# Ledger of designs, part 91: designed miniproteins, single chains, continued (2)

Each design is a single chain, and the fold is of that chain. pLDDT is the mean over its residues in the fold that is shown.

## One batch from the design tools (miniprotein)

Design m7153
Fold by ESMFold2-Fast:
Order: C-alpha cells, then structure tokens, then sequence
Structure m7153 (fold): chain A 72 residues (1-72)
C-alpha cells in the first residue's frame, strides 16, 4: 500500500541520515523520530561553520536518496 511505502521510505531516510550523522561524530538516539532528527539538524546547522553545514546537508541528501530508493 502507499501508506506502507511512505512508512518504509521515511524509516529508510531516518536510518541513513542517522548513519551519516554518526560518521560525523553526531549521535542521535535510535528511537528518535524524523521530526526530532530534523530539529537536531536545525540546531546543529545554526551554530555550524560552512564546512560542517556542507557535511550536514550531505547527510540530509543521503537520507533523502535512501527514502527515494524505496519507491524505485
């Protein structure tokens, strides 16, 4: 169903974003929601330098690609 695809896509995006952030030394709780992850990313971006902001954007892009792959 579309609901199951959307749920799997959201889970894949959150999981990949969490892995990308972990590679940057940023720990997010395993049970954190996508909304909590987005809020954490906003907080980190607000105080980050340009290089770290680019790394955070790449982490988000990686998550978005993982979510999109669920529909492919």
Amino acid sequence: SEEELERRAAEAAVEETRRALAALGIEVPADASGEELAERLRELAATADEERQRALLEAVARGQRAGAEVYA
Scores: mean pLDDT 78

Design m7154
Fold by ESMFold2-Fast:
Structure m7154 (fold): chain A 59 residues (1-59)
Amino acid sequence: SAAEEAARAARAAEGREIRAYLAGMPVDEVSARGRAASREAARRHGLSVEELRQADSTL
């Protein structure tokens, strides 16, 4: 309950930061290497690729 609420808030905050980071990535360079870097960034922020996508959609 309280722990889940805190986790969701932290996840949303990280999602916002990761979204801003990804928005700064070169649009023309969406190669496998670019995706790997994005996935690594998500991992370093404590999110999986799936969680990154979901957090980005959540706002």
Scores: mean pLDDT 58

Design m7155
Fold by ESMFold2-Fast:
Structure m7155 (fold): chain A 113 residues (1-113)
Amino acid sequence: SLKKLAEIFLAEFERAVAEGRVTWADLMMLATALQLMDDEELRRRFNLTPAEKEELIEALRKHALELGFLMVDIAANRYSDPEKAEELRARMEAKSAEVAAWIRAWRAERAAR
């Protein structure tokens, strides 16, 4: 059941990355899926060492928190400062695209190993 949950989280995440945009929830789903897989499965599927797994999970959680804080700031400013909210949305979209590009580049690098 945990393996099936990890597969569902991976599939949703793959769709988001392919669309060139990721949300904080997408990044947390990937981090959770990686945590649910054992080290042998991660080595077979993603060519990850245990150390690289921990680094990737930490990076994903950091990016998820940054996107989550932007989402909260957008919501907080939506009615009181719409101009600020629009500026923050642009920052969130740029950060989302940057993180999606980073994940694509990381996968290409891992596939070449």
Scores: mean pLDDT 82

Design m7156
Fold by ESMFold2-Fast:
Structure m7156 (fold): chain A 73 residues (1-73)
Amino acid sequence: SKEELELRLLLLEAEKKAIEAAIELLKEGYEKNKSLMTAEQQQKLQEQIELNEKKIKELEEEIEKLRKEIEEL
C-alpha cells in the first residue's frame, strides 16, 4: 500500500539523517583532534567518514526509487 511505502520512506530518511549527523561529528572530531592523532588514527577516521558517505549515497538511491514507486500509485 501507499502507506507502507511512505512509512518505509520515513524510516530511510531518518536513517540517512542519523548517518549525516554521525559524519558531521566525525569531521568535527577530526578537525579538533587531528594534531593529537597518529597518521594511522587519522587514516582510519577518514576511511570511516568515506564509508558513511558511501552509505548516504546508497540510501539516497533507495529513497529515490521508493519515491518513484509512491508516485506511480
Scores: mean pLDDT 87

Design m7157
Fold by ESMFold2-Fast:
Structure m7157 (fold): chain A 77 residues (1-77)
Amino acid sequence: MELVAETLRSLGASEESVEAFVEALEREIEEARRIQEAVENGAPQEEIDALRQRFQEALAERDEKLAAIAKEIEARK
């Protein structure tokens, strides 16, 4: 995570945007772990589906934060 954050900052992304992106990445990883644990523990399909929805929401948030960073970098010439 730190290497990714440093790279984005070096390209001209704001500290706030980098922090938000790292938080989104951490959420993505945590939601993926929850799905794995639920599957391993034999959770009901409805529970697994709900966790998959949360994971998709985390992916969308990550992509949104990354798009904001890309826009900031593009604005830096």
Scores: mean pLDDT 81

Design m7158
Fold by ESMFold2-Fast:
Order: C-alpha cells, then sequence, then structure tokens
Structure m7158 (fold): chain A 106 residues (1-106)
C-alpha cells in the first residue's frame, strides 16, 4: 500500500532526525522518537503482518544505533520498542530481540 510506504518513510525520517539530535539535544531526540513511534504505529495499523515485521526490523535497527550514539536514550528506545511490540504481536519477537541488543550497549 502506497500510504504504508509514505508513513514508513516519514517515521524513518523522524528517527534519523532523533539520531542527529541524540548527542546535542537529548530532550529533542526523545520528542522526535515519540513522533516517529506514533507514525510507525499508524503504519503498522494499516500494514500486513509481513510488512509489520519489516517495519519492526527497521525501527529495532535504528533504536540500537541511537543507543550506541547516546546510551542515555536507551530507556526511551526500549519503551518505544515495547509499546510497538505490545500493540502489534507480529512485531513482538523482532522488538524483543532489539530490546536485548539495546540493553547490551548500556
Amino acid sequence: MEEVRRLVAEAGRLFEEAIKAAQTDPEKAKELLQRAGDVAERAMDLATPEEVRAIAGMFGYLAVKLAEINPELADTAIELLRRLGEKHPAAREVMDRAIEEVKAIK
């Protein structure tokens, strides 16, 4: 679905902006993460289970990178991954694995 692709691109962009802000403005990074999560959740609501798993993989990867850049954001990233996995069972295993990777960085 073209709308799912647009939402995924927007969520990815917000997450990339959060990564850029992670070192200099952690509070702004948290706000951008929250917005990225809201857009990702909307994309997942419209997506097939296979698309949900793909979206989950992308966000898990980005969350690990964010925690590597600023470990102080690890708890915020873990909360986001848990929220998405709880709402979308198809994402849960992918999100749980990403949470373990984020915890290992901390």
Scores: mean pLDDT 84

Design m7159
Fold by ESMFold2-Fast:
Structure m7159 (fold): chain A 71 residues (1-71)
Amino acid sequence: SLYEEVMAKVKELIEEARKKIPVSPEEAIKIAEEALELLELFSRVAPKELQPEIDELKKEVEEVIEEAREA
């Protein structure tokens, strides 16, 4: 489904951002911000049952951005 595709893409972006932290923290932040934007857009149309997972992924993205800023 479209929902599964969006969630898969977000998780992929989060993993890519984490891998970039030790090599290019600025690029990691850029990728993480892309994931956050996608999550914010998706949260507006996603059914209520997906909101907890979306909120958890948003927290993961924020943690990645914070880690990259400290790098």
Scores: mean pLDDT 84

Design m7160
Fold by ESMFold2-Fast:
Structure m7160 (fold): chain A 62 residues (1-62)
Amino acid sequence: SLADVEKIAAHFKERGKELEARTGVPVEVKVEAEGDTVTVTAKIGDKTLVLTGSQEDFLRLL
């Protein structure tokens, strides 16, 4: 659901903000949803990490 995607987005954005505060490295988090598929893209300084899974799989990580 949209609410589930928003929960996932809030979680990863909060984690990104914590990482930035801890390390001083810029962190940008983007969360995209297409149907049940959620893609989280995190840019940590010069690195890019991409996680893809279902809404249910991501909710289990919260």
Scores: mean pLDDT 83

Design m7161
Fold by ESMFold2-Fast:
Structure m7161 (fold): chain A 106 residues (1-106)
Amino acid sequence: SDIEKLKELMERLKRLTEELRRLIRELLAAMDQQDFDRVRALVAQIDRVIDEIDALIAEINDILAKNDDIPEELRKEAKELILEAEIEVGIARIVIGVANLLLSRA
């Protein structure tokens, strides 16, 4: 069912958003410690997680657009999870920009 698939995608999005927050924290620590190998590895890992988040957001939005019978509370929860994920992706992109500048000067 679209509702069961939506719930599975929402749980995956929540987990990836939490993973992205952890990776951003680890990247900031690696940058502070000037661990350039760790910084490169974390940037690559964050880029992969962002791609997975973008794909999940697109799939969730497709289900929400095609199914008018999604309960309002579930629709609201999905939109809140998407907004949280988009904010974390925005933060990640800024931090990666700073990390890449740091790496260019190493």
Scores: mean pLDDT 91

Design m7162
Fold by ESMFold2-Fast:
Structure m7162 (fold): chain A 112 residues (1-112)
Amino acid sequence: TEEEQKTILEQAEVLGPRLVEEYLENPSEDNKLKIQALILQLSKIIQNSNNPELQEKAAYLLGLISSNLQDKVLDVVKDNLEKIVVPLVKALKHEDSNVQESAAFALGSLAT
């Protein structure tokens, strides 16, 4: 539901930076899976939401998380790369320019 998508975005904004810091300090499989789960939830919002504002926020937050992971981003996303990249590539063709810009930012952040 749209309300569930909004809740995921609010949690991603608050918890995303913490999960990234926890993974960079302790790159355990458990910490990796927590960030991976969040990124996959954001990717699903980009793909499945009918609300461009939620798609824009999801792409932007995915980009921020990816950027903050630095050289470790591929370690987090490699097992789910198609599930993450395909929605972002499709979003580059979105009718809303803000969605396009956020998707481009996220793809750039993943290209480390």
Scores: mean pLDDT 85

Design m7163
Fold by ESMFold2-Fast:
Structure m7163 (fold): chain A 97 residues (1-97)
Amino acid sequence: MIRQSTPEEIEEAKKLYKEHENASNEELYNLLLELHREGKVGLAGALISLLVKDRKGLEAVKRFLEAELEEARRAGDEVTAATLEHALEGVEKMMNA
């Protein structure tokens, strides 16, 4: 789930974004999954925001949001599911532009 990022998380996300500027969609997807599993949800959210703004790694972001949506649906978390569905629609529109 994407949460509001702290200033420190935003700075770390910018560093990760620069380090991964030539990363494949698979590498970006695995990075997002790892950050989320480690509980670094704010950092993952900040990184997603940077990727979406630059229209980079949109396939990785889509795959990550789809995985999170599936988990939210299994948990019965309707609020999280609705938020993720909205975010996913935005990413899909960017990919088809």
Scores: mean pLDDT 79

Design m7164
Fold by ESMFold2-Fast:
Structure m7164 (fold): chain A 94 residues (1-94)
Amino acid sequence: AEEGRRLGEEGLRKAREGNVLEGGEGAVRGGTLATEAAEKSKTKEGLEKAAEGGRLAIEGGLEALRQGATGKGLSRAIAGVLNGAGAMFLAGAK
């Protein structure tokens, strides 16, 4: 949970700095780890941290898209948003 949140936050930061490819990659990785944490977590705190990681992945992916990510960066940004949404859904469904 914490690692996913950290990677999502770093990805969002890089996207805001105009590094859209690294931002998108951070969003994908953060979202994937947040989804795994949501599936594996049995505690309210763990689920809340997984949801936070998913939210950061969504924001990072959307920021990369807003800054004009294309090609590989576009694919990564979209995947980050979808993975983040999945993590939030799984965390909220418990």
Scores: mean pLDDT 74

Design m7165
Fold by ESMFold2-Fast:
Structure m7165 (fold): chain A 58 residues (1-58)
Amino acid sequence: SREEIGRQMRADAQAIADGQEVDPARSKELFAQAMKIGVEVLKKNATGPEEEDFLKKY
């Protein structure tokens, strides 16, 4: 879910702040999932055909 991905990303940020190691492969996957969700939110909020056309490539 969006909430779970956000929670995991915040946990990784906290771990870095605390000097702990993070798994770069997992962090990269979480980033990709977060970006996909962000694009979906932008698509739902698009109000015109130009915005929708721009977002189709993502």
Scores: mean pLDDT 68

Design m7166
Fold by ESMFold2-Fast:
Structure m7166 (fold): chain A 119 residues (1-119)
Amino acid sequence: SALDELEAFADNLIAEMESRTQEAIDKKYSDEELLAIFEQQKEQLDLLLERIRELAESTSDPEVHKRLAEIVERLKKKFEETYKKFLSLIKNEEYKKKLEEMKEEVLKKIEELLEFIKE
């Protein structure tokens, strides 16, 4: 089902975020490499959040909405954990600012989506 596909996408993205974060630590990536990885993760998360919104808009089923909200909450938690870790690794203040701006954009989108789903 579309819901099962979104759950699988979310599980894969969470696993990739964890793997890429650990790789960044182990390989001591540069600030530019860290920012690029975070941008790629943000892009994938934005696509997934859009698909979640599309499914939520397609149905009034409260059980589907509940499971979509659970997916979004899991993504929010992992994204915030990833943000904090990347922020701790970045040395350049301008790159930290870019990371914070991207984090604020994603969290705003998540909050708006959760408000819509919880209607």
Scores: mean pLDDT 89

Design m7167
Fold by ESMFold2-Fast:
Parts: sequence; structure tokens; C-alpha cells
Structure m7167 (fold): chain A 61 residues (1-61)
Amino acid sequence: GKEVTELVARGVGLILRAIGLSFERGLKEGKEPVHPKESKDEEVRKLYEEGKKLLDEADAL
């Protein structure tokens, strides 16, 4: 339903944001990009975890 679509859209958006931030901040520090889940950057991990949580909520509907 509409609720599932909204949760998926927000979840995907947060995950993409986490990937983008991991890549951008990694490049500025001369580091290779890592999976957001395993990033040492707390903000990157938080965005990924929040996005994953929304996707899990959508799967439950």
C-alpha cells in the first residue's frame, strides 16, 4: 500500500545518503570508500541503520 511505498522511499533515500557521505568523506581523507554499515563515521552508520530499519518495517507490512 501507500505506507509501504513511503517507508521504502525513505529507507532507500537514507541508505543512498549514507553511501554518498561515506564516499565523499573518504575521498577527502584519502581513504577507500567502505560499506556504510562498517564505516568508522558515526553519522554514516546512523543513516544506514535508520534506512535499514525503515526497510525492515516495510517488509513487515
Scores: mean pLDDT 78

Design m7168
Fold by ESMFold2-Fast:
Structure m7168 (fold): chain A 57 residues (1-57)
Amino acid sequence: GKQLDPSKFSNPAVREVAQYVIDQQLQVEKAETVLQLVAIGQLTVPQAIAILKQLYA
């Protein structure tokens, strides 16, 4: 799959979260991490969609 690039995000907080997602070992674990971050309020749904598009596009 495509590697997530944190520098593509203009928001510094989103870049920090994207880097955290990269540190996961598997693509499934990365997707689960993104969904968990939405559930706890660290990501909005549009921000999560942008990250997932980079992982799976």
Scores: mean pLDDT 73

Design m7169
Fold by ESMFold2-Fast:
Structure m7169 (fold): chain A 104 residues (1-104)
Amino acid sequence: GELTDALIEGALLLAKLALQVAKPEDIPKAIGLVLRAIGLRLSGGSGEEALEVARESLALMEADPTTPQSVIDTARQAIALMEQALETGDVSLAQRAIDLLRSA
């Protein structure tokens, strides 16, 4: 459905963001997160699985002290919107998260 597709897109954008800012040692893990998000789209994964990938992407970025605070703040705001979208069924919140991540 539209909500699940939007949450998977949000997770993919967060995984891609984690890959963009990753230190060399974290690149394989970040690639793994991107591949998991793509896999959810191809296999018909759930919104809960998309949020798991999103949260793991944030955790990878937070574990790296060189990640800019603005990137962490953007990722946290996007995940909060995605969590609200899943809880309420409001696709517009998931779209807002996508727009926020695309502007980062």
Scores: mean pLDDT 91

Design m7170
Fold by ESMFold2-Fast:
Structure m7170 (fold): chain A 70 residues (1-70)
Amino acid sequence: SLEEKLEELRRALLEGRYREAGRILREIMDELGLSQEQKDELDRIVVRGITQDRPEETAEEVVRFLRKFQ
């Protein structure tokens, strides 16, 4: 389910498993039918969070963003 994927994504981001997080993100983006503009906004959220080394805040912001499109 989408909810299970969101929880897996949150865990991967919290644990710094960025390769796995990227795979899950692609699956969720495809399932939700995100536009290129929405994908670009999500990329900015992820890059900013990783750069600031705030995994909990990053995970929460990413999941919150994706939930807008459920």
Scores: mean pLDDT 83

Design m7171
Fold by ESMFold2-Fast:
Structure m7171 (fold): chain A 95 residues (1-95)
Amino acid sequence: MEESIAMSVLLISAYNAGVAGDEETAKYIVEKAGKVSDVVKRMVQSAIDIGKILGDSFESSMIFGGMLSAVQLAGRKPVVESVDEAVETVAKALK
């Protein structure tokens, strides 16, 4: 269950960075995901690209923002800490 939450945090955070046009956060997530595996890096990059395509959609931003807030509330952590913990959790699972 924790690993599934970790993957959801990574993908939703990547999508939201794409929606927001936040190149700094997007780059950070891609670099951290790349340390886990090339597959996770590609999945994260795809989420960012999809977010960029839908970035002018207010409804998409609200829905995924709400989902990320719910995941963070469950983890009770800021986005950066959630991403770092998610990367660590996925990396340990692949060990």
Scores: mean pLDDT 69

Design m7172
Fold by ESMFold2-Fast:
Structure m7172 (fold): chain A 100 residues (1-100)
Amino acid sequence: SMETIVEQVKKSLEELKEKLEKLSPEEAEKELNYFLHMLSLTLETLSEEEQKKVLEVVIEFFKELQKSKNKKIKEISEFHLKFFEEALKSGEIPEVELKE
């Protein structure tokens, strides 16, 4: 595929949103955490311009998740929205640890 990294991330987030709606709240939290951990590792390989574009797409994703019927996903989206907005403003790569 000739897709940019930004387009690939956007597609992966759209697929993740559909998957999260089918999962239990506990499974949804775990799946989201794994995705964000992998995303944080990917961000380290990108240019500063690409990192900013990816963070903007992730921020829009969490704004959309606030519309979810799943209360736990709404709460998680509020936390991550602030976290990624602060990362974009600071220019620092957000680090997401795996929850065990």
Scores: mean pLDDT 80

Design m7173
Fold by ESMFold2-Fast:
Structure m7173 (fold): chain A 71 residues (1-71)
Amino acid sequence: SAIDAVRAQNAAGLAAIKAAPASQVPALLQQLRQDTTLAVNQAVHEGAAPEDALAVAKATAAQIAAIEAQV
């Protein structure tokens, strides 16, 4: 499904951020936010339920916040 594709893309982005040098993390977090917003909006446009899209967006935001807490 479109939502499962967003979940897979976000999981890959999060893994890449965790493996990246600290100097690259802010740029990758910004890209992940941008990519997630576009992918979630596209999935809704393609017929995904808004509540599923919101759940994915909230889960990704929580993961981003957890990474931002790493110093």
Scores: mean pLDDT 81

Design m7174
Fold by ESMFold2-Fast:
Structure m7174 (fold): chain A 116 residues (1-116)
Amino acid sequence: MLEEIRERVAELLTRAMTSDFDEAVQALKELGRLILELLGETVPEDASPVEVFRKAAEVAEKRGLPEIAQAFRMAADYLEKALASPDPEEQRRYLQDAVGYLATAIRLLLEELEKQ
């Protein structure tokens, strides 16, 4: 189960890094839903990827996982900056920063779940 989840996470993160901006945002929405499902939570179908990752941070914090919570918050903040930026180069840089924080948060989360 965790190995299949790791493969799906890697696929979605790769798509977020290699796709155009709109496809990258859709990959991040799918990734966010997968993460909330791993945390035992649901999210409205119309929730933005920023809202999803902020919810993931909140849930991680409530579970006593502050490092994971901080990484999700940083990812959400950079993603919000990417979505707000009118400059394609700045948008790409913020998106790459968001993906970096997501990769860290997810790695730490999967390591924590393996301890269970």
Scores: mean pLDDT 83

Design m7175
Fold by ESMFold2-Fast:
Formats: sequence, structure tokens, C-alpha cells
Structure m7175 (fold): chain A 80 residues (1-80)
Amino acid sequence: SEPELDAEKVLAAVKAAIASGDATLMYLVLGTLAQELRRASEAEREALRKAGAVDVLRPLLDHPDPRVVAAAREVLELLS
């Protein structure tokens, strides 16, 4: 059966939020992903790592909005 967390769709949503330049949208998308990752299986976390989620998220640690930095840090910690 397919995982509940679709890694490609999730990563596409994160990339779209980053491309929008909307810090509030980034914060909301990352916050939702963090909540899902806290309930996710190791297989779902591994699928996100293999899809390149870490490389997409690391630049957000330098984002000017502290909400985006905090949310990105939490998601990266959950993917560790």
C-alpha cells in the first residue's frame, strides 16, 4: 500500500511555497509537514530524504522570517 505521506507531493508543496515568496505560506506548509512527520513511519521519512527534502529545506535556515527558520529546523530535525 502507498504511504499516507506522499513524499513527491509534499516536496512539491514545499517548493511551491518557497517559490511564492510568502513567508506565512512557508510557515504553514512547514508546520503541517512537521506535524505529519511526528506521526510518520521511518519508511515515510526515508522517502522524503530520498526525494531530496533535506537539500530543499537547508536554505530556509537562512530565511529572514524567524517562524520559517524555526519550522524548517524542526522539519530537518524530524528527518535526521
Scores: mean pLDDT 85

Design m7176
Fold by ESMFold2-Fast:
Structure m7176 (fold): chain A 85 residues (1-85)
Amino acid sequence: KEEELKRKRKILDELQEALSLGIDKLKEEVAKILKETGEDKNATAEDITDEKAIEYMSDLIVEINGLKREEVIKTLKEMIELAKS
């Protein structure tokens, strides 16, 4: 659906911005989104592992752009390591 896809793209944009600030910010943004969407109303950044945050963003990228999940996960992990530097 147009509205659903637009919403998911907005979420992805927010996640990409958070990731540019580091993994901890990505975890905070994932927790916020889970709470807002009702997937996990009690979600906190502390409950989100690095792996869970990367997987959440990767799944969204795969759904929106049709890219291979394994390659997306690899790219996001590389971006996170670069951001730590």
Scores: mean pLDDT 77

Design m7177
Fold by ESMFold2-Fast:
Structure m7177 (fold): chain A 63 residues (1-63)
Amino acid sequence: ASEQAVQEVQQYAQTELGLPLDQEAAQTLLATFKGSVGRAIQLLQKEAAARDAEIAATGSASP
């Protein structure tokens, strides 16, 4: 996948989904979908939902 597509997917995950995504993970994701940003985003939305569920299940940490 192109470096620009990798950065786009990574930025989307961070800004829109609140999911920190490494460049390496973004590259792997895009390589799986042959540079299809749309398919990568759909999978990231699924992962973000799983992450949110995990955070909710963990509970709160006290200060």
Scores: mean pLDDT 74

Design m7178
Fold by ESMFold2-Fast:
Structure m7178 (fold): chain A 68 residues (1-68)
Amino acid sequence: SRELEEKKRELERRKEELQKEVMKKGKETSELLFKNPGEEARKKAEETGELHRESKREVERLEEEVRS
């Protein structure tokens, strides 16, 4: 129904925002690794990995909400 379509649009917007954030962090991490592959870069890589996992969980939660 229309309500489900609205939910899908909301989910897509949230997914896009999460993906943009993840890509931005990935780019920053890559730049750090390129210039100084050390402790700072390692820490940023771990933070980016955590963001990826959190974003995936959030997306799955939103998709389940649409299905429910």
Scores: mean pLDDT 73

Design m7179
Fold by ESMFold2-Fast:
Structure m7179 (fold): chain A 87 residues (1-87)
Amino acid sequence: SPEEVLQELEEEQQRLLQNLEDLVAQMASASTAQRVTVLEWAREELERKMEELAKQALEKGVPQEEVDRLIKEFKERVEALIAKVRA
């Protein structure tokens, strides 16, 4: 159902964000500049992956407004993580 597809998309978003946080933790001994560079690269790849998953969710009947919300929230949370690493 669209509700189940939305739930799966939300769970995948949380998993992608957790993987990014785990990547930062694994780079604890790296310089801030190195961590930011890796996060910027990962951000571009993860945003592309999230947009592809969002497209599939739309094709399965998830409302456009819900998909747009998830993409926006994902981008904002990634930007917040990068900002936190820079601080």
Scores: mean pLDDT 84

Design m7180
Fold by ESMFold2-Fast:
Parts: sequence; structure tokens; C-alpha cells
Structure m7180 (fold): chain A 88 residues (1-88)
Amino acid sequence: MLEILDALRDALEATLAATPEVPAEVREALLLGLEALRARARGDEARAAELAARVEALLPAVEANLEVAQAAEDAALAAARPRVEAIA
């Protein structure tokens, strides 16, 4: 699981770096959301809760830019696919 999340995080970071049009709040929410999942995978419940609370505060910005956020997620998943398939 953690290897798959690491592959997704790397792909998301690369996708967001290539897409400067994504609002900073949306970029932060997507990266923090993935870090919260990685923290849970490590068993760090306290850190996962802190990161989840930060993501929740950013949800209005994500909802306002949902199509942009979804496109960034889809692009990151597509970029991560070869690495995820190699792990799975």
C-alpha cells in the first residue's frame, strides 16, 4: 500500500508542477490529502488527523474548482499507472 501511495504522490507532484494553472489552495488540498493517506498507511493517526483537518479547511476552494481538481487527479493517476501496475 505505501509503495502505491508513494507512486501516486510522486505523480501528483509532477502533474501539479506541470500545471501551474491549478489554484494554490487546490494544489495544497490534493497534496495534503495524499499525505494524510500515507500517514494512515504508516499508522500515524495523529498526523493523518492533522492533515485531514487542513484538507477539510480547503474543501470550499476544491469544490469551487472541482473540474480542475478532478483533471489534476486523473492526470496524476494516469502518470502513476505504470508504477502502480508494477507494484500491484
Scores: mean pLDDT 78

Design m7181
Fold by ESMFold2-Fast:
Structure m7181 (fold): chain A 75 residues (1-75)
Amino acid sequence: SMVEEIEKLIKETLAYIKENFDNLSPEEIIQIGEETYRKIAELMKKLSPEEQKKAKELYREFMLEVQKLLEQKLE
């Protein structure tokens, strides 16, 4: 399903940032986050109302995790 595609995209993106954390600038993390947000938004347009609720929660959790990673990078 498209929800599973969103879950996979989020998981793979967070894993990439974590694995490459020492080599990524804060600006690069922001760019990765923005591209991922754009891709998720496109996928969400094709979801049922029930799936949109789940996807929005996953999206929110993703945003919070990216924010935490950015805060760690700026310390």
Scores: mean pLDDT 84

Design m7182
Fold by ESMFold2-Fast:
Structure m7182 (fold): chain A 99 residues (1-99)
Amino acid sequence: SEEIVKLVEEFLDLALKSSDETVVRAIAYALDEVGLLHLRPVLVQLAAGKSPYAKSAKELFEKLRKEIGPEQLARDLVAMFGEEKTLKFLKIAVEKLKE
């Protein structure tokens, strides 16, 4: 979906301009709203700097933008969670980052 690609681009832009605390809080809230609570432990490890993938949420999203890109990230998210949950997650996370 072109709409989902645009939301991924907007999310990445806002996340990289925000503090790690703000990004983690926005993602945690969005995960709760779309019923993906089982991903909270992954987010907690990332916030604690203990993730094997990145030292912070911002480092993870910078790597994802550079190495994967927004179009492929959009496809991956839809494949994992479905179009409806991906769209809702991104809209909520983006709005929370604007606060």
Scores: mean pLDDT 80

Design m7183
Fold by ESMFold2-Fast:
Structure m7183 (fold): chain A 72 residues (1-72)
Amino acid sequence: SAGEERLRALGAQAKAASEAGDDDTALAYSREIRALLAAGVHPAPSPVAREVAEKLREIGREIDELIEKGEL
């Protein structure tokens, strides 16, 4: 699906930004991934895909919480 493809592309871009040390860009992509997951865009249901989606949601939430606290 288009949503699944976008989620995959955002994941790859977030990884590339993180590997380049561009934390601001990686954070922006992580927030967009979280928004798509919250809107009901998920990878096809497999045990691995579900675990990855859950982990991405958790990471995005933790990052948002750190921003709200002024720690990032």
Scores: mean pLDDT 70

Design m7184
Fold by ESMFold2-Fast:
Structure m7184 (fold): chain A 94 residues (1-94)
Amino acid sequence: SLIEGALTFLKLLLEGERERALARGDEATAAAYDRAIDIVDEVLEEAKKNPEMSFEEVAEKLKERFREELPDQPDLVDRVERAIDWLVKEYKES
């Protein structure tokens, strides 16, 4: 549930950023956030099936997927990776 909670929170952050991109007419950035949300959903389902995975392993898998699937969005990937690192730190220290 800790990993599921963190990924659900990350998804909410990404949905908020997608809404902001749409509000400013940035369709390319909004589409990139839609893809990022899909990646979070796919990794979340994998984590549910593999409860032995650590939060660090799930975080690294997410970062790998973002780098691979969003190569044209380096600034977005960097922002999302920083959010993931912050979530791992905060949830481990809570």
Scores: mean pLDDT 83

Design m7185
Fold by ESMFold2-Fast:
Structure m7185 (fold): chain A 83 residues (1-83)
Amino acid sequence: PKALTEKDIEAALKASEPLLEHIKKNYSEEIYKLWEEYVKKVLEIYEEIKKNGKGEEAVKRLNELHEEYLKKIAPYLLEEEAK
């Protein structure tokens, strides 16, 4: 029931920053492009929240997209460390 704020969205993006930097530095351009596309989707939701003010639904969608994308990237990250 916590209302979504612009700060919450920024915090969610920033929480993934170490993973993003690692991907950019150590992975192929294709993997980085997938992350870039994901960031565009997150920013679209952010702008939608600003226009519509519906925090609860948008926060759930944002978290689901974020987790799904991290799960897609995580195998590559783990494989690199485990090699």
Scores: mean pLDDT 65

Design m7186
Fold by ESMFold2-Fast:
Structure m7186 (fold): chain A 68 residues (1-68)
Amino acid sequence: VEEDVLALLRRHQAAGRPLLTPEEIAKELGISRSTVQAALDRLEARGLVARGVSPKTGETLYAAVAPP
């Protein structure tokens, strides 16, 4: 799951769309939002993803730290 989440983020970064919400990741991978959040928390602890917040909606956004 962590590997799948990281691969998805890297793929979107390569396509020019680096920022994804946990809900978008969950929908694209077909898994629960809670599973995605747990994977993102572990990837952030490992320094492999960066977390941000949308100034308009307050939604949490994630991007891969390592370039594709």
Scores: mean pLDDT 75

